# Ledger of designs, part 1: designed miniproteins, single chains, continued (2)

Scores and structures below are computed, not measured.

Each design is a single chain, and the fold is of that chain. pLDDT is the mean over its residues in the fold that is shown.

## One batch from the design tools (miniprotein)

Design m4001
Fold by ESMFold2-Fast:
Structure m4001 (fold): chain A 109 residues (1-109)
Amino acid sequence: APEDVFEWVAGLIRAGESVRTIAQRVKERFPNLSRTERALLAAFIVLVTGAPLRTVAEAFGLSVSTVSRTLRLLRDALAGRLSQRELAERLDLSVYTVSRLLALLRELM
């Protein structure tokens, strides 16, 4: 499930792994992640670590605009400007996955 990837990545962040190392390990362990799932992971890392948007986008093979758009959606949801249902619909994820992701973000931020 997508939340399993986020919990695993949260473990790498807590261990002090670099963005480059995290991106490489994600590619090795989860080679079949969609572009949307990779963009969501990149935005998650930016929010949790404060790493520069460009650095994280490059590490995940994504455009800055793709990560920036996903980051805005997550920030709006965290601020209560976007419901969990609306976020799930925009990201093509279950409400359950979105709920768990937002809970994990609140724990780590």
Scores: mean pLDDT 85

Design m4002
Fold by ESMFold2-Fast:
Structure m4002 (fold): chain A 94 residues (1-94)
Amino acid sequence: MVIEKEAKDREEMLELAAEAAKRYVTKGEEVKIRDTGTGAEGEVELKRISESQVEAELYIKRPGSPPELLAKAIATLVGDKVEVEVEEIEPKLP
């Protein structure tokens, strides 16, 4: 089942990507993310690395631009706990 979540800003999108990875590793649920302010679509690509580890890649689709990778979240199931690490990828011009 796909669950739609809305984020008001980039920080909330990162939090929802982490939540999507957690939900997928534990419950197999998919989450779709949308920016509430602009209507831009966030796409989360979920990849199972192992029985206890899932990678989620958050892509942002913006008008006039190809999809860009915003962040990676890795969810690791350790016993009954889920540990999530989020790596934000932002192309900054120097």
Scores: mean pLDDT 70

Design m4003
Fold by ESMFold2-Fast:
Structure m4003 (fold): chain A 68 residues (1-68)
Amino acid sequence: VATNPYKMLTGSNLSEEQAKKVEEALNKHPLVKSAKVTTDTIQIDYEGDPREVYQALVRAQSEAVKSA
C-alpha cells in the first residue's frame, strides 16, 4: 500500500536558474518522490534515509551555485 512520504522543508536564497537546477537534480535522486524548489523555499517529499536526502540537497545546491 502507499505510505505517506516524509517531508523536508528548508529555506533557500537561490536565483530562478539555480532553483531550476536544484529541482531537477533532486527529482533524479531515487529516494526523492517529488521536489519543488523556488527562489526562497525547497520542499522535498522523500522515502528512506533523511540524511541521504539532505546530502543530495546540499550537493545539488553547491553544483547549482558553481555552474551559475
Scores: mean pLDDT 77

Design m4004
Fold by ESMFold2-Fast:
Structure m4004 (fold): chain A 94 residues (1-94)
Amino acid sequence: SPSQQQQMQRLRQQARDTFSQGVSIHNDIRVAVNSGDYDSFDQYVQQFQRVRDQGQQILQQLQSTGNPQYVRQADAYRDTLDDIDRSIQQYRDS
């Protein structure tokens, strides 16, 4: 139905926005690490954690649709955000 299509398009847009925000914050984190800017690093890590946590629900909703394209998109986004989280932990341990 049109309402279901609108809901799915909105959900996909929210997933794209969450992914884009996470990737952007990761780039900011990398710059902060390379420059030794620990204050900015801590702020960006907190921002990333909020984006990841908020985005998790959106990505789970995409996965629950059972639509193969949306499931694949959600899985790819989740895997990328999980990789970023692992990278952040490595930066802290360095």
Scores: mean pLDDT 85

Design m4005
Fold by ESMFold2-Fast:
Structure m4005 (fold): chain A 68 residues (1-68)
Amino acid sequence: MKIEYKVITDTADSVEEARENAKKKAEELGYKAFLIGEDPETKTVEYLALSDEALAAIRANTAEVRAQ
């Protein structure tokens, strides 16, 4: 199974601004953004950006494994 994803990291003057910037970057790429890391000390956030196809594939595979 091949899953295409991007990790988007952003840093701003506040965590809220970094989150907004990262979300906009993911949306411009046509990807769905999921928060995977947040550091208030460095005001840095990490988002996992997945295409709809990649996200559907991950969900299908995860459901199959968990059903066992």
Scores: mean pLDDT 72

Design m4006
Fold by ESMFold2-Fast:
Structure m4006 (fold): chain A 81 residues (1-81)
Amino acid sequence: GMVADASVEGTVTVDGKQLPAGGLLVGNTLYAAAYDPETGRVWEVKLTNPKVEGDTVTGSGEARDAETGEVKPASATLRLV
């Protein structure tokens, strides 16, 4: 079956720091961006097959710094909006 794009908002923890995040759920892949207001860093997150329970979307994987390209472990806790 076809799946529609869905917007998500919540938090992503990058290298132990909880950051505000927003993104899209496209098929079975979560694409999110997390913003660190203290450093100005933006972290890009891609999670394949996140867990979806009701309106809650969770998963773990990797975050990539948009400026430096550094990769760090990340976990997401987001809600469908």
Scores: mean pLDDT 82

Design m4007
Fold by ESMFold2-Fast:
Formats: structure tokens, sequence, C-alpha cells
Structure m4007 (fold): chain A 83 residues (1-83)
């Protein structure tokens, strides 16, 4: 699924940026103003990541339902041919 792969790539990019801000906060922990600025950006990325994770879950659930329906149709056709 190309859509899931695209969303996963975006999530990985956000994870890298979040890790960078966590590192910047640790490196600048004595500078409260910098820590607050980095924390704000980190939180914004975290909320973006939650949205992307939700979209991935929705796409995966849809794919599972579609696959399950396909398998049920195949099973019904097999019973019809063997009966």
Amino acid sequence: DERIRELQKRLLELSKKMSEYLKLMEENKEDKKKVEEYLKKYRELKEEGKRLAGEILEERVKEEIDEGMELMKESSLKIEKES
C-alpha cells in the first residue's frame, strides 16, 4: 500500500526532527528560553505525528477489512464449486 508507505515515511521524518529537538533541549538545558522554544516545536511535531499515526491506523484497518471481505468471497466461491 503506497499510501501507508508515504505516511510511514512522513512519520519517520517527524521522529527524526523530534529527536533533534530533544537533543537540542538537553544541550541547552541551562537556557530556559531555548528549552521552551524547542519544547513548543517538539509538541507541534508530536501532534502532527499523532495525526499521521491515526491516518496509518485508519488505512491499515480499511486494508484488513477489504482483505477479510476478499477471503470470505473466495471461501464462498470454493464451497459453491465443491458443493
Scores: mean pLDDT 79

Design m4008
Fold by ESMFold2-Fast:
Structure m4008 (fold): chain A 63 residues (1-63)
Amino acid sequence: SAALQAELARIDREIEELKKELAELEKNYDPSDRKQVLRIIGLKIRLIGLEFQRELLRRQLAA
């Protein structure tokens, strides 16, 4: 459906934006900066969730 295709495109854009933010944070990675470490972990968890949602939507579009 058009709604599922639009949602997939939205998720693809959000994944790309999160990957850019992660790359910027990891560029100056300091393991002693607990706040930075927790932020990176949080972004990675969000990426996993979005990639899982993308896979589910792709399966729905293929059906």
Scores: mean pLDDT 85

Design m4009
Fold by ESMFold2-Fast:
Order: sequence, then C-alpha cells, then structure tokens
Structure m4009 (fold): chain A 67 residues (1-67)
Amino acid sequence: MSGEASGTRRSGDLGTQAGLAGKDAIAIGTNGEVLARGPGSDPGQSGTAAAMGGGLSGEKVNIIADD
C-alpha cells in the first residue's frame, strides 16, 4: 500500500506489473521462499515484479524483496 503511493511512474508500471505479478504469485509461492533462502534467487526479475506487486497488494513475497 505505501509502495503504491510513491513513485507514480513506478506505480503506474507497477500497476501493470502487479497484474503480471498476480500470475507470478503462484510461481513466487516457491520463489518467495527461495528469495528468503538467499543465493538461489534466479528469478530476480520475477521476484522483484512480485515483490513490488506484493508491496502494492501485500503479498508474502514482500517479506524479503521490496516493501
């Protein structure tokens, strides 16, 4: 929620990425914990996309990635 309020350009693109992150949310279910595990973060881009979506939507991926 706080993430969506800041960075209109990021939030605007994040809004569309949030839709994509919603799809990735299923894959991020495992990737979210992989990010928490540390060095195994291969989906960095997907992780960030979902993390931003998580920050906007409040998904568990927000735990390790961006707020």
Scores: mean pLDDT 36

Design m4010
Fold by ESMFold2-Fast:
Structure m4010 (fold): chain A 61 residues (1-61)
Amino acid sequence: SLLDELLSQLSPEAQAMAQQILAAIRAGDYATAQALVRQFAASGASEAEENLLLQMIQLAS
């Protein structure tokens, strides 16, 4: 799927974070998803990785 292709472009650490965020969204736990997104941004994620994550969230939502 397109989502799997986008995930493969992330570092292993960013992939793990993205999977946790997507799992929270699919569970309807938006508070946890928002907290994880802020944590990812604060960890020094690149603009490219942040844009990929936002695309994946949009596709999963």
Scores: mean pLDDT 73

Design m4011
Fold by ESMFold2-Fast:
Structure m4011 (fold): chain A 120 residues (1-120)
Amino acid sequence: DFLDELMDRAEELIRNRDRQGVLDELQRALARDPNNLENLARRILFLSALSALGRAERLEKEGITVSDEERITYMALEAARSFELLGYTDLAKKIRERFKITKEQEEKYREEVKRAEEER
């Protein structure tokens, strides 16, 4: 299953704090056909990984410690939301299951996203 390999790779890169590795994966995905589901999934996962790393860097500049587990959870929440918005509900479920995302984490994430959109 291509999604399992992509999820394992994204987690590895986040745990290693390898921003360049994430960018390299994303660049490869952006050079390929976006209508291919595997390539679309690669784009979504590695964009979500970049988002998670960037959010953690911003919080750390404010003196907030962010664990690797928190970065991985945020990547999973971002990716799952993106897949659901595109109608790929089964892929979103797989991501939530793989990273053991709780209903409470989903609700907290939705509230954070809503608040950020209202402050614009």
Scores: mean pLDDT 85

Design m4012
Fold by ESMFold2-Fast:
Structure m4012 (fold): chain A 75 residues (1-75)
Amino acid sequence: MNTITLTVEQAKARLAQLDKMIPKMKEVAEKLLNSDDPLLKKNGEYLKQLIDRWEKIRKVLEEAIAAGKPAEIEV
């Protein structure tokens, strides 16, 4: 597994990006999952898995920022 270490400032920047991106990607996933096209539904399931991963990263970043410690995240 590839991991990277982010400083508190880098973690804050990354958290801000995820806070903006995750809601938009959830809307895209919902539209894909509600499609009648089996391929689009499959793409929606894949995107949902990516969103779950981003939510876990977001939590790690929030905890690290609150503790004033560098964040270690999987990429």
Scores: mean pLDDT 82

Design m4013
Fold by ESMFold2-Fast:
Structure m4013 (fold): chain A 108 residues (1-108)
Amino acid sequence: SFDDLLAGAETDLDATLETAKELASPEIQKIVNEAAEKIRELLEKMRTASVEERKQLLQEMIELLQKTQKEILKLTKNSTDPGVMRVLLHLSALGASLLVLLRYVERQ
């Protein structure tokens, strides 16, 4: 269901935040926290949004995640640090969940 997919995205967001808190520098934590706050607000808006609004909100979240990943990579100079890599992997998992949500919404 839509609610199950939405809950999955919220779980991926929480996992990203926890990973950043445990493994990332304060600068990376700030970037992740700012992006996560915006994504959380957009996910909440999705609960009452129309199908067309949901498509726009999902696209906005996907673009924000891509921007966030690029910012982290630039700041870390494409570091192979395991903590940075885990944060990027969780952001990628969240992005995949949002793409699944977008595909679901497009078929309604």
Scores: mean pLDDT 86

Design m4014
Fold by ESMFold2-Fast:
Structure m4014 (fold): chain A 100 residues (1-100)
Amino acid sequence: SPLDELIKLAKELFELLIEYENASEEEKPKILEKIIELLEKTLELLREVAETEEEKEIVKRLEELLEELKKTKNFEEQLKILKEILKLVGEFVNLLIEKS
């Protein structure tokens, strides 16, 4: 199920976000690379399952935030972007649950 796969990806993303927040400055870039790879996989899935205008708007916002994340070098700003991404992924999951 796309919903089951998305829930699994969201859990992995949440765990990496906690790891990132608690990591040293030396470790943060490596964790961020893993987060970006996971987000690219998540976006591929979301693009395939997005049907409604609201779902498509969330995908577009996530794509914009991912590009901003890749350009951002400040760890505090990266964490802020990551928290917004996680919130939007959660909103997408809720939309899929409401259809079930």
Scores: mean pLDDT 86

Design m4015
Fold by ESMFold2-Fast:
Structure m4015 (fold): chain A 91 residues (1-91)
Amino acid sequence: SMEEKREEAIKLLEDTQQRLVAESNAAEAAGDTERAKELRMLATQIGYAIELVKENKLESAKKVLNILLDYAEKQGREDLVETLKRALELL
């Protein structure tokens, strides 16, 4: 169902947000402050997209996710590209 697809997208995005927070904390512990800041910004933007999905603001959520997808592609983050494409397919 469309509701089950939205729940799957939310779970996928929440798992990704948690991973990015963990990566940000690891970068900060390693002294890479700029990398930590970038990863924290990505996690925050994914959190914003999750809230838009929960509010049924799907077109706004897709716009945020597509901006993040473009960023991930330019950064060579294949893991994030795959995840964001899957989330977009579910919405």
Scores: mean pLDDT 89

Design m4016
Fold by ESMFold2-Fast:
Structure m4016 (fold): chain A 95 residues (1-95)
Amino acid sequence: KREEYEEKLYEELKELFKEGKPEEAIELAKKADLDDLTRRALLELAAIEAELESGKLNEKEKEQLRIRKEEIERVLRGEISAAEATELAEEKSEK
């Protein structure tokens, strides 16, 4: 399913940011078969998670990033719902 693809991409993007390779993460996201909104949201979430896991942030900075992460996750939940609706419509056409 598309969810598995998005999860795999997210993990790969997060790993690249943790390795200090943001340019490679951006390149990978651009090659993904995803709409621009989902692609940008996953890229930003991966960057935020990598920064949170870095241990370099103070508590205030961590809280601000957690809030930003939640906002982006809400956007992604909306996009996943739209994709599922499209998939169901195609299935109903039985082609």
Scores: mean pLDDT 69

Design m4017
Fold by ESMFold2-Fast:
Parts: sequence; C-alpha cells; structure tokens
Structure m4017 (fold): chain A 91 residues (1-91)
Amino acid sequence: MDANDEFNELVERLEKDPKGFVEEVIAEAEAKNGEEGIKELEERAGLYEKYASVIEELQEEEGDKYKDVIDALKEIAKALREIVERKKKEE
C-alpha cells in the first residue's frame, strides 16, 4: 500500500513541478552527512533507478505520458549517485 501511494504521489509531484521536486530531493540529499546518511542516499538512488526502469520497460509504444516522470527519476538517481560519490571522498 505505502509503496503504491508513494509512487502515485511521486508521479503527481513530478507531473506538477518536475524541477521543484528534483531540486527538493537534491537539497535533502546535500543536507545528509555521515555513513548512515550516505548509505540511505545510495539506497534511494537505487530505488529511483528501479522506478524509472520499471515504468520504461512496462510502457506501451505510446508512453509519452510518463516521459517527463522517467527523465526526472533518472536525473534524481544520477544526482544522488554523484552526491554519494562526493560525500564518500569527504568522509
């Protein structure tokens, strides 16, 4: 239930304000420090990558409706991976 609710809220927020949602997630990620925080960000990056892949794979040929959502999820995942790599070097 929670996973479906979280997914639906994520899609709705990304459709309404993709840039603002991406910026919010990145800002939260930048605020996280320490080994546990870095690990949580790495797990979140994997989750967003999984969501993007599942939507992309399950789309029928005319999947334009979710293109912006997929692109935003991939952007978030990439940004989180870059933040994780940077913070690991600064441990």
Scores: mean pLDDT 74

Design m4018
Fold by ESMFold2-Fast:
Structure m4018 (fold): chain A 63 residues (1-63)
Amino acid sequence: MKFLVNGRELESEEEALKALEQAKPGDLFAILENGKVVASYEIKEGDTRTPEEILEELKKKAE
């Protein structure tokens, strides 16, 4: 499993969380399996979710 944050491919969950901490409305977050996007989420204006909450939601969508 790999993470994609606004076009940047990241190998670790810690790197994905750090990237999400800097995310702005309109940024895209995705999970990749075998080079294929299996789950994605666009950060919305007024989104109050923490980076960890966004990551957990995407993991649930991927499986």
Scores: mean pLDDT 76

Design m4019
Fold by ESMFold2-Fast:
Parts: C-alpha cells; sequence; structure tokens
Structure m4019 (fold): chain A 81 residues (1-81)
C-alpha cells in the first residue's frame, strides 16, 4: 500500500542519516555527507507519500525519528504538511 511504501522510505531516511553519523565518527566526511543528504531526501519523499496516504505530518515525523534520523524526520514532517 501507499502507506507501507511511505513508512519504508521514512525508515530508510532515518537509517541513512544514522549511517552518515557513523561515518562522521570514523572521520569519513564525504560518505557522512552523502548518507545524510540521502536520508534527508528519503525523508522528504516519504513525507510526500505519507501525505498522499492520509498520514499526519506528526505521524510521518515519528516514523523518521524511530529510525534514528532527526533531520530526515524534520524533512518528512515538512513534506507531509
Amino acid sequence: SLREEAKRLLRHGGENERLGEEYAKRGDAARSTGYRLRGIGDGFTGGLLAKKAGMSAEEARKWGLEAGGESAARSAEMAAK
């Protein structure tokens, strides 16, 4: 369903942001930046799909946060409004 696809992208956004944070801790700035930007993008796309699926902006944000990505969650919230 569209709702399940939205949840999948929201989780991927948070996971990618978390992975970017891990690369930053290793001193790999290039990979860190790449994963963080991917996380924000996935969060935004997930938020757009969440809106189409009838999910609230708050619900979209919570799915991103559960996966560990604050910026991805914020991007999802803004897109779902």
Scores: mean pLDDT 82

Design m4020
Fold by ESMFold2-Fast:
Formats: structure tokens, C-alpha cells, sequence
Structure m4020 (fold): chain A 59 residues (1-59)
């Protein structure tokens, strides 16, 4: 669960970085943010985040 969420977010950011040409500092900030989110939230909350990512709200 936690590993899956981390990998999903990291993969998303890596693809964005290749397209958007973000700086290495931005990459580090995103990785740190992901780690904080995973550590700060319970397993249940992380599961809800994964569900939200799988079922994104279209505008």
C-alpha cells in the first residue's frame, strides 16, 4: 500500500520532470513531499489517496 502510493507518485513526477524540465531541486522537493505524506498519514488514509488517484475527478 504505502510502497505502491510512493511508486505511483514518484513515477508521475518523473514523467512530468522529463516533459516540464524541472530543476533537480524541484525533484528533491517533490520526493521529500511524497515521503512526508506517506509518513504523516495512516495506512487507511494512504489507501484513500490511492483510490482517489485511480478515480481522479475530471473538471
Amino acid sequence: MKEELRELLKKQFEEVLKISNLTPEEVAAFDELIDEIIKSNTEEQLKKMIEKLKNPKVA
Scores: mean pLDDT 68

Design m4021
Fold by ESMFold2-Fast:
Structure m4021 (fold): chain A 109 residues (1-109)
Amino acid sequence: AARIAELRARAAEGDADAQTDLGLAYFKAGNLDEAEEWFRKALALDPENARALTLLAGVYFAKGDLERAAAYAEKALALDPENLAARSLLAAIYEALGDEERAREAAAM
């Protein structure tokens, strides 16, 4: 629903929220490399952005980089323990890794 051209203009001006929204627009379009780049730019401006960390973990999960996906999802959850999106993603990552115990713990938080 966001206009990519308007998001690109604000993102170019250093708006971390616009960079996160632009990354999400690329992620939904299946442009994983562009999504990763914009989430990384947002995190360079705001390293504790739990939303951008969760979305970047989702990009790495979609790419099959389970180790990096878990690291970013764990960091997002450490910053916001009630983040259901990060908990659900982390449970899926641990399940994909075959770690049933950590997957159950992440889902039960």
Scores: mean pLDDT 83

Design m4022
Fold by ESMFold2-Fast:
Structure m4022 (fold): chain A 92 residues (1-92)
Amino acid sequence: MVSEVYKRMEEAFRKGLEEGKPEEAAKEIKELMREALLELGFPEEVAEILAEGVGETARYYIEGKLEKAEEVDKETLEKLKPYVEKLLKEKE
């Protein structure tokens, strides 16, 4: 299942690049990533944050806005920080 989702994400990204449709590609990639993460047992909040970040990063890459893609990646990591800290504290 995960390999099929990855293949569909690659196809969506490629079509977005070829057809100049960054918004459509971002939307498809976001939904595919969210679904895959939920199937892997990630918490809904974490899945939504990661899916949003991956989709927006893909959008900016297709638009050629590499600096914006990097900003989205950093923002996604900052949003995930409290969840990572919670998991580390629950380990003890």
Scores: mean pLDDT 77

Design m4023
Fold by ESMFold2-Fast:
Structure m4023 (fold): chain A 61 residues (1-61)
Amino acid sequence: SAAELQKRLLQAAELLATTDLSVAEIARKVGFPSLATFNRAFKAAFGVSPAAFKARVRAER
């Protein structure tokens, strides 16, 4: 469902902000078997790629 997808994407955003795990590791950890699927879903939800999101949160610390 869309709600389950959004929950997984919120978990991914939290991991990107709070850990040094790679984008690939985070995608797998939150249940995405493909980086392409993860990148597309994340960008649709947050307006930026996971890599860009990670870079921005690192710049804030």
Scores: mean pLDDT 82

Design m4024
Fold by ESMFold2-Fast:
Structure m4024 (fold): chain A 91 residues (1-91)
Amino acid sequence: SLAELEARVAQLAVELQLLIHDPKASLEEIQRAAQAFLAAAAELFRALGLDDLAARYRELLAQLPSYSREEIEETFIAVTEEVRQLAAEHR
């Protein structure tokens, strides 16, 4: 269901945010959490019928292994705001 996808994205966003702010977290751990979050966000966008946005998030996912910690944090902030706004519109 959409509610389950929204809850999953929210949970993964919390997990990624905690890792980004954890000085003991490795870049590989942060990249894995970001991968899970972006994949779930792409699934949510597809479920909402936003196929172009889902495709864009798949492109971000493909670029993720080359990203620094700072680039992942910047991407996370942009993506979480977009997901939050779109999910609210499709209640």
Scores: mean pLDDT 80

Design m4025
Fold by ESMFold2-Fast:
Order: C-alpha cells, then structure tokens, then sequence
Structure m4025 (fold): chain A 83 residues (1-83)
C-alpha cells in the first residue's frame, strides 16, 4: 500500500511537468500503477490515479492529454470491476 501510494504521489507531480517528455512518461506510469492497484483490489489507489490522469487530460500537449484520457478510461473500468 505505502509503496504504491508514494509512487502515485511522485507520478502525479511529474505528470504536471512542463516538459512533455517527462509528463507523458509519468502519465504512462500512472496508467500502469492504476492497473497494478486494480489487480490488487486497491480501489482507493485506482481512484487517486484516475484523479491525476483526469488532471493530465487537460494538458496543452496533445500526446500527454490523449495518453492521460486513455489511462483515465481504463482506470474508470477497473473501478467499476472492483465495485
């Protein structure tokens, strides 16, 4: 739990980085972390990752925004599967 949560907090900060190369990598890692949390049944971590991905979906960089949107959709599906 603590390790996933620490990773999530770091990745959420990096997903807001002004360098699109840094932001997109962080967004991809947030998607992977949300999937890992979903597999573990950690609904709270999936919800927090979804929140970070929804913020990143507003990024002015098209690739960052699209990648974040796809990750957010997958996280939302995982939340419904855990409910």
Amino acid sequence: MEELRERLERLARLSADPDPAVAIEAVRELGRLAAEAGERGDLETVRRALEALNRASLDPDFEVAVTATMGAMQAAVAIRALE
Scores: mean pLDDT 81

Design m4026
Fold by ESMFold2-Fast:
Structure m4026 (fold): chain A 99 residues (1-99)
Amino acid sequence: MPSPEQIERDIVLALGLIGIYLGEKAKDYEWAIKQLERALSRLPEGSPEYATLLAELAIVYAKMGKVDEALKYAEQARSVLPDHPLIEEALKLAEEKRK
């Protein structure tokens, strides 16, 4: 029984995830980051959808080798939605890229 507000958040989350998929497929991580940032700006800070996109942003930074940015965004996501599988993936990928 999703509210109109929940449906809007789900659509924005889906658009952000589509952006990352297309950006990774094109090897254009800068474009993927821009799509994620646009989606984040349309979501309430502290929502699960916002935390999910922060975790995805952390994964993109980790794939780029930007470990410090990856850890920063993963920690922000964990403050909202701890122990989510995407946050664990972001942290593991960042640790792997670091050592």
Scores: mean pLDDT 79

Design m4027
Fold by ESMFold2-Fast:
Structure m4027 (fold): chain A 83 residues (1-83)
Amino acid sequence: SLVDEVADFLRTELGLDEATARRLAELIVEALGGDREKIAALLEHLRVIRSVLRSRPEVVRELLLAFGIPEETAERLAELVAE
């Protein structure tokens, strides 16, 4: 499923634990209305900036907000990638 694809990305590329990755994946897919193209674009942007995510979590937050992800979800992901 689309949720499984996003959860796998968060787990394997951003290092989140399985349970947290799955919960955030559900929130991201819901926020973007299951739009596969928007989700694919978001994941590609996250992959490109992956090297700076730990040092600049604000960039993650701003990127997610720009895609229409709710502030609470965007802030939670930014906090987790800074760990």
Scores: mean pLDDT 82

Design m4028
Fold by ESMFold2-Fast:
Structure m4028 (fold): chain A 71 residues (1-71)
Amino acid sequence: MEAVEEFEALADEYIALLADDPEAVAELQRMRDSALSIVEAMRKAGASEEEIREAIDDFRAELEAFVRKAL
């Protein structure tokens, strides 16, 4: 899978995992949407595939840290 698709799938899994916590779901959705918006802006600006992957890796780490703290 592409890095962006893997990130979306991971975010959706975490949203499903925390589905009984509406505040956590809202924050995960905000984090996902923010990350995807930044990636779209990067692509529009001509960012390389490697630059996008590095940005996604950072967003993934933030998402994972949030989920660990929320559990």
Scores: mean pLDDT 83

Design m4029
Fold by ESMFold2-Fast:
Structure m4029 (fold): chain A 73 residues (1-73)
Amino acid sequence: MPELSEAEQVEKLLGIYEALVEQTRDLPREERERILAEARRVLTDYAQKHLSPEQLAALVAHLDALEARARAA
């Protein structure tokens, strides 16, 4: 089906963020932080328009966990 459920949309958005974390691994920290911050902004803006508040909260929680792992130290 061409239409994704909200849960499937959350998984797609998280996949985009995880791909960017991987693709930016070798960049200087400052550049990586800017790219990941921009990605988070774009993904949360999309979620605010297309997802329920519950799914938006779930996306934000997962993004926070991914950011913590990426910056772990």
Scores: mean pLDDT 79

Design m4030
Fold by ESMFold2-Fast:
Structure m4030 (fold): chain A 56 residues (1-56)
Amino acid sequence: AGSKVKEIQEKYEQMMKLAQTADERAQIDRARDTALRLLSAKSDAEKQALYDEAIG
C-alpha cells in the first residue's frame, strides 16, 4: 500500500533481496530506476525519451 513511488520501491527492494547474482541485482536496479524515472517525468517528451532510452 501507499503511493505509487512507495509501491514500486518496496516491490523492487523485495526482488533485490531475493536476487542471488550481480547480474540479477543490476537488472532489478535498472528496472526500478526506469519505473521511478517514468513516474517523475513531467512532460510527454521526457516520458518518450525515457521510454526510448529503456528499449534502445
Scores: mean pLDDT 72

Design m4031
Fold by ESMFold2-Fast:
Structure m4031 (fold): chain A 91 residues (1-91)
Amino acid sequence: SDLPTDDEILLTIALIQAAIGKKDDERGNYEAVVESAKLLKKTVDEMIKRGASKETLEEFRKAAEDLLKRSKSPEAQKILQETIERVKKAI
């Protein structure tokens, strides 16, 4: 198929969300980092619900871990930790 799969679309959305979060954290816009973390968690929850592959879920985990490593927002760190644990339980 010339069109991306639902898994490919949702993974792409998650990677964009993580990249936006990293940029906003560098700028000190921690409210926006929290929103990116929430969107990433929501995207991961949808992928788990849809039965995404272990390989796809590992990519989501890496995106969350990368954002967590760079984040200075305690609220964003909590959401990202919850996202990482959610993925680990689904694998």
Scores: mean pLDDT 75

Design m4032
Fold by ESMFold2-Fast:
Structure m4032 (fold): chain A 77 residues (1-77)
Amino acid sequence: TLEKDLEQIAELLALGAFYNEYNLDLKPEELKKLEELAKKLEPTFEKLATEASEEVRKEVLERARKIYEELKAKAAA
């Protein structure tokens, strides 16, 4: 469903930001899985960027932010 795809996009955005900020290296197999998922979600991401309402974009970004903060909190422990 679109809702499930948007949830996965939020997770990808959060993980990408987290790994970039904390200089964590993904193993090659993990990176490949993320690339495959990103390619699968590309049409939904393009639609979100160009056609989605502000409310939908805000919801996705807010979900990504919450996931990011949770990852950050776990890393800080």
Scores: mean pLDDT 68

Design m4033
Fold by ESMFold2-Fast:
Structure m4033 (fold): chain A 90 residues (1-90)
Amino acid sequence: MSVDEQLARVEKLLRQMLTASRDEVLQLVHEMAAIAREAFDTHDVATVRAFADRLFKLINETMKSASVEQQMLLGSLELGVATLEVSLER
C-alpha cells in the first residue's frame, strides 16, 4: 500500500472517530496505530519521516474538533508515532 493510501485511510478513520461512540473510538484509534506501524515497517526512512509529518498535521487538525477524551487518545497516538520516528537510524 502506498503512503498516500495509508494517509487516506487514517484521515477516513479520524473523521469517523469524531462521530463515533466511546467503544468505537478506542477501536478506531487502535486501527490508526496499526496503519502507522505498517507504514514504518514497509517504507524507507525518508518516506516514513514525510509520512509522520503529514500524519501529525492530520491528527492536530482533527484535535481542533475532538472531545477531551478523543484528544487524549490522539495525543497517545502522536506519542507512539514520535517514538517510532525517533527509533529510525540518523
Scores: mean pLDDT 79

Design m4034
Fold by ESMFold2-Fast:
Structure m4034 (fold): chain A 68 residues (1-68)
Amino acid sequence: DAPIEEERTVVTASGAVVRVRITVEDGVATIELEVLSGEPTPAEIAGIKREAEAWARSLGATEVRVVV
C-alpha cells in the first residue's frame, strides 16, 4: 500500500519552530523532527515526540521510530 505522509509545524512555548513529518508504511511510523528556528528545550522536544507518536498511532501505526 502507499505510505501515509503528514507534515505540520509546531511552535513551542519558548518560541522555537519545529517541523514534524510523519510517514506511516506497513504499520510503522517514521517521525522526523527538524528545528527550523530557535532552540527548543529537551522537555519541549520530548513533548513534541509524545504528541507526534499519538498522531502517528491515530494514522494506523503500531510501531513508531523517531529521527531528529
Scores: mean pLDDT 82

Design m4035
Fold by ESMFold2-Fast:
Structure m4035 (fold): chain A 65 residues (1-65)
Amino acid sequence: APELSISLIVDTSDPYGEAMELITIGVLVATEKISFEEAEEQLKKWREELKKTKPELFDSFKAPA
């Protein structure tokens, strides 16, 4: 719908949801709630799922270089 077109610009690939997952993992490791090895494995699984479900968004979370 036209009224949703503006919102789609900011939520096109659900970047905030995925960014929040990354931030959460970062906070957990920074506060020592999880180990480095556990954080690495969770990130790998998260990236694998992202690649399957949202391939375009997966490219956005790669190094921009």
Scores: mean pLDDT 60

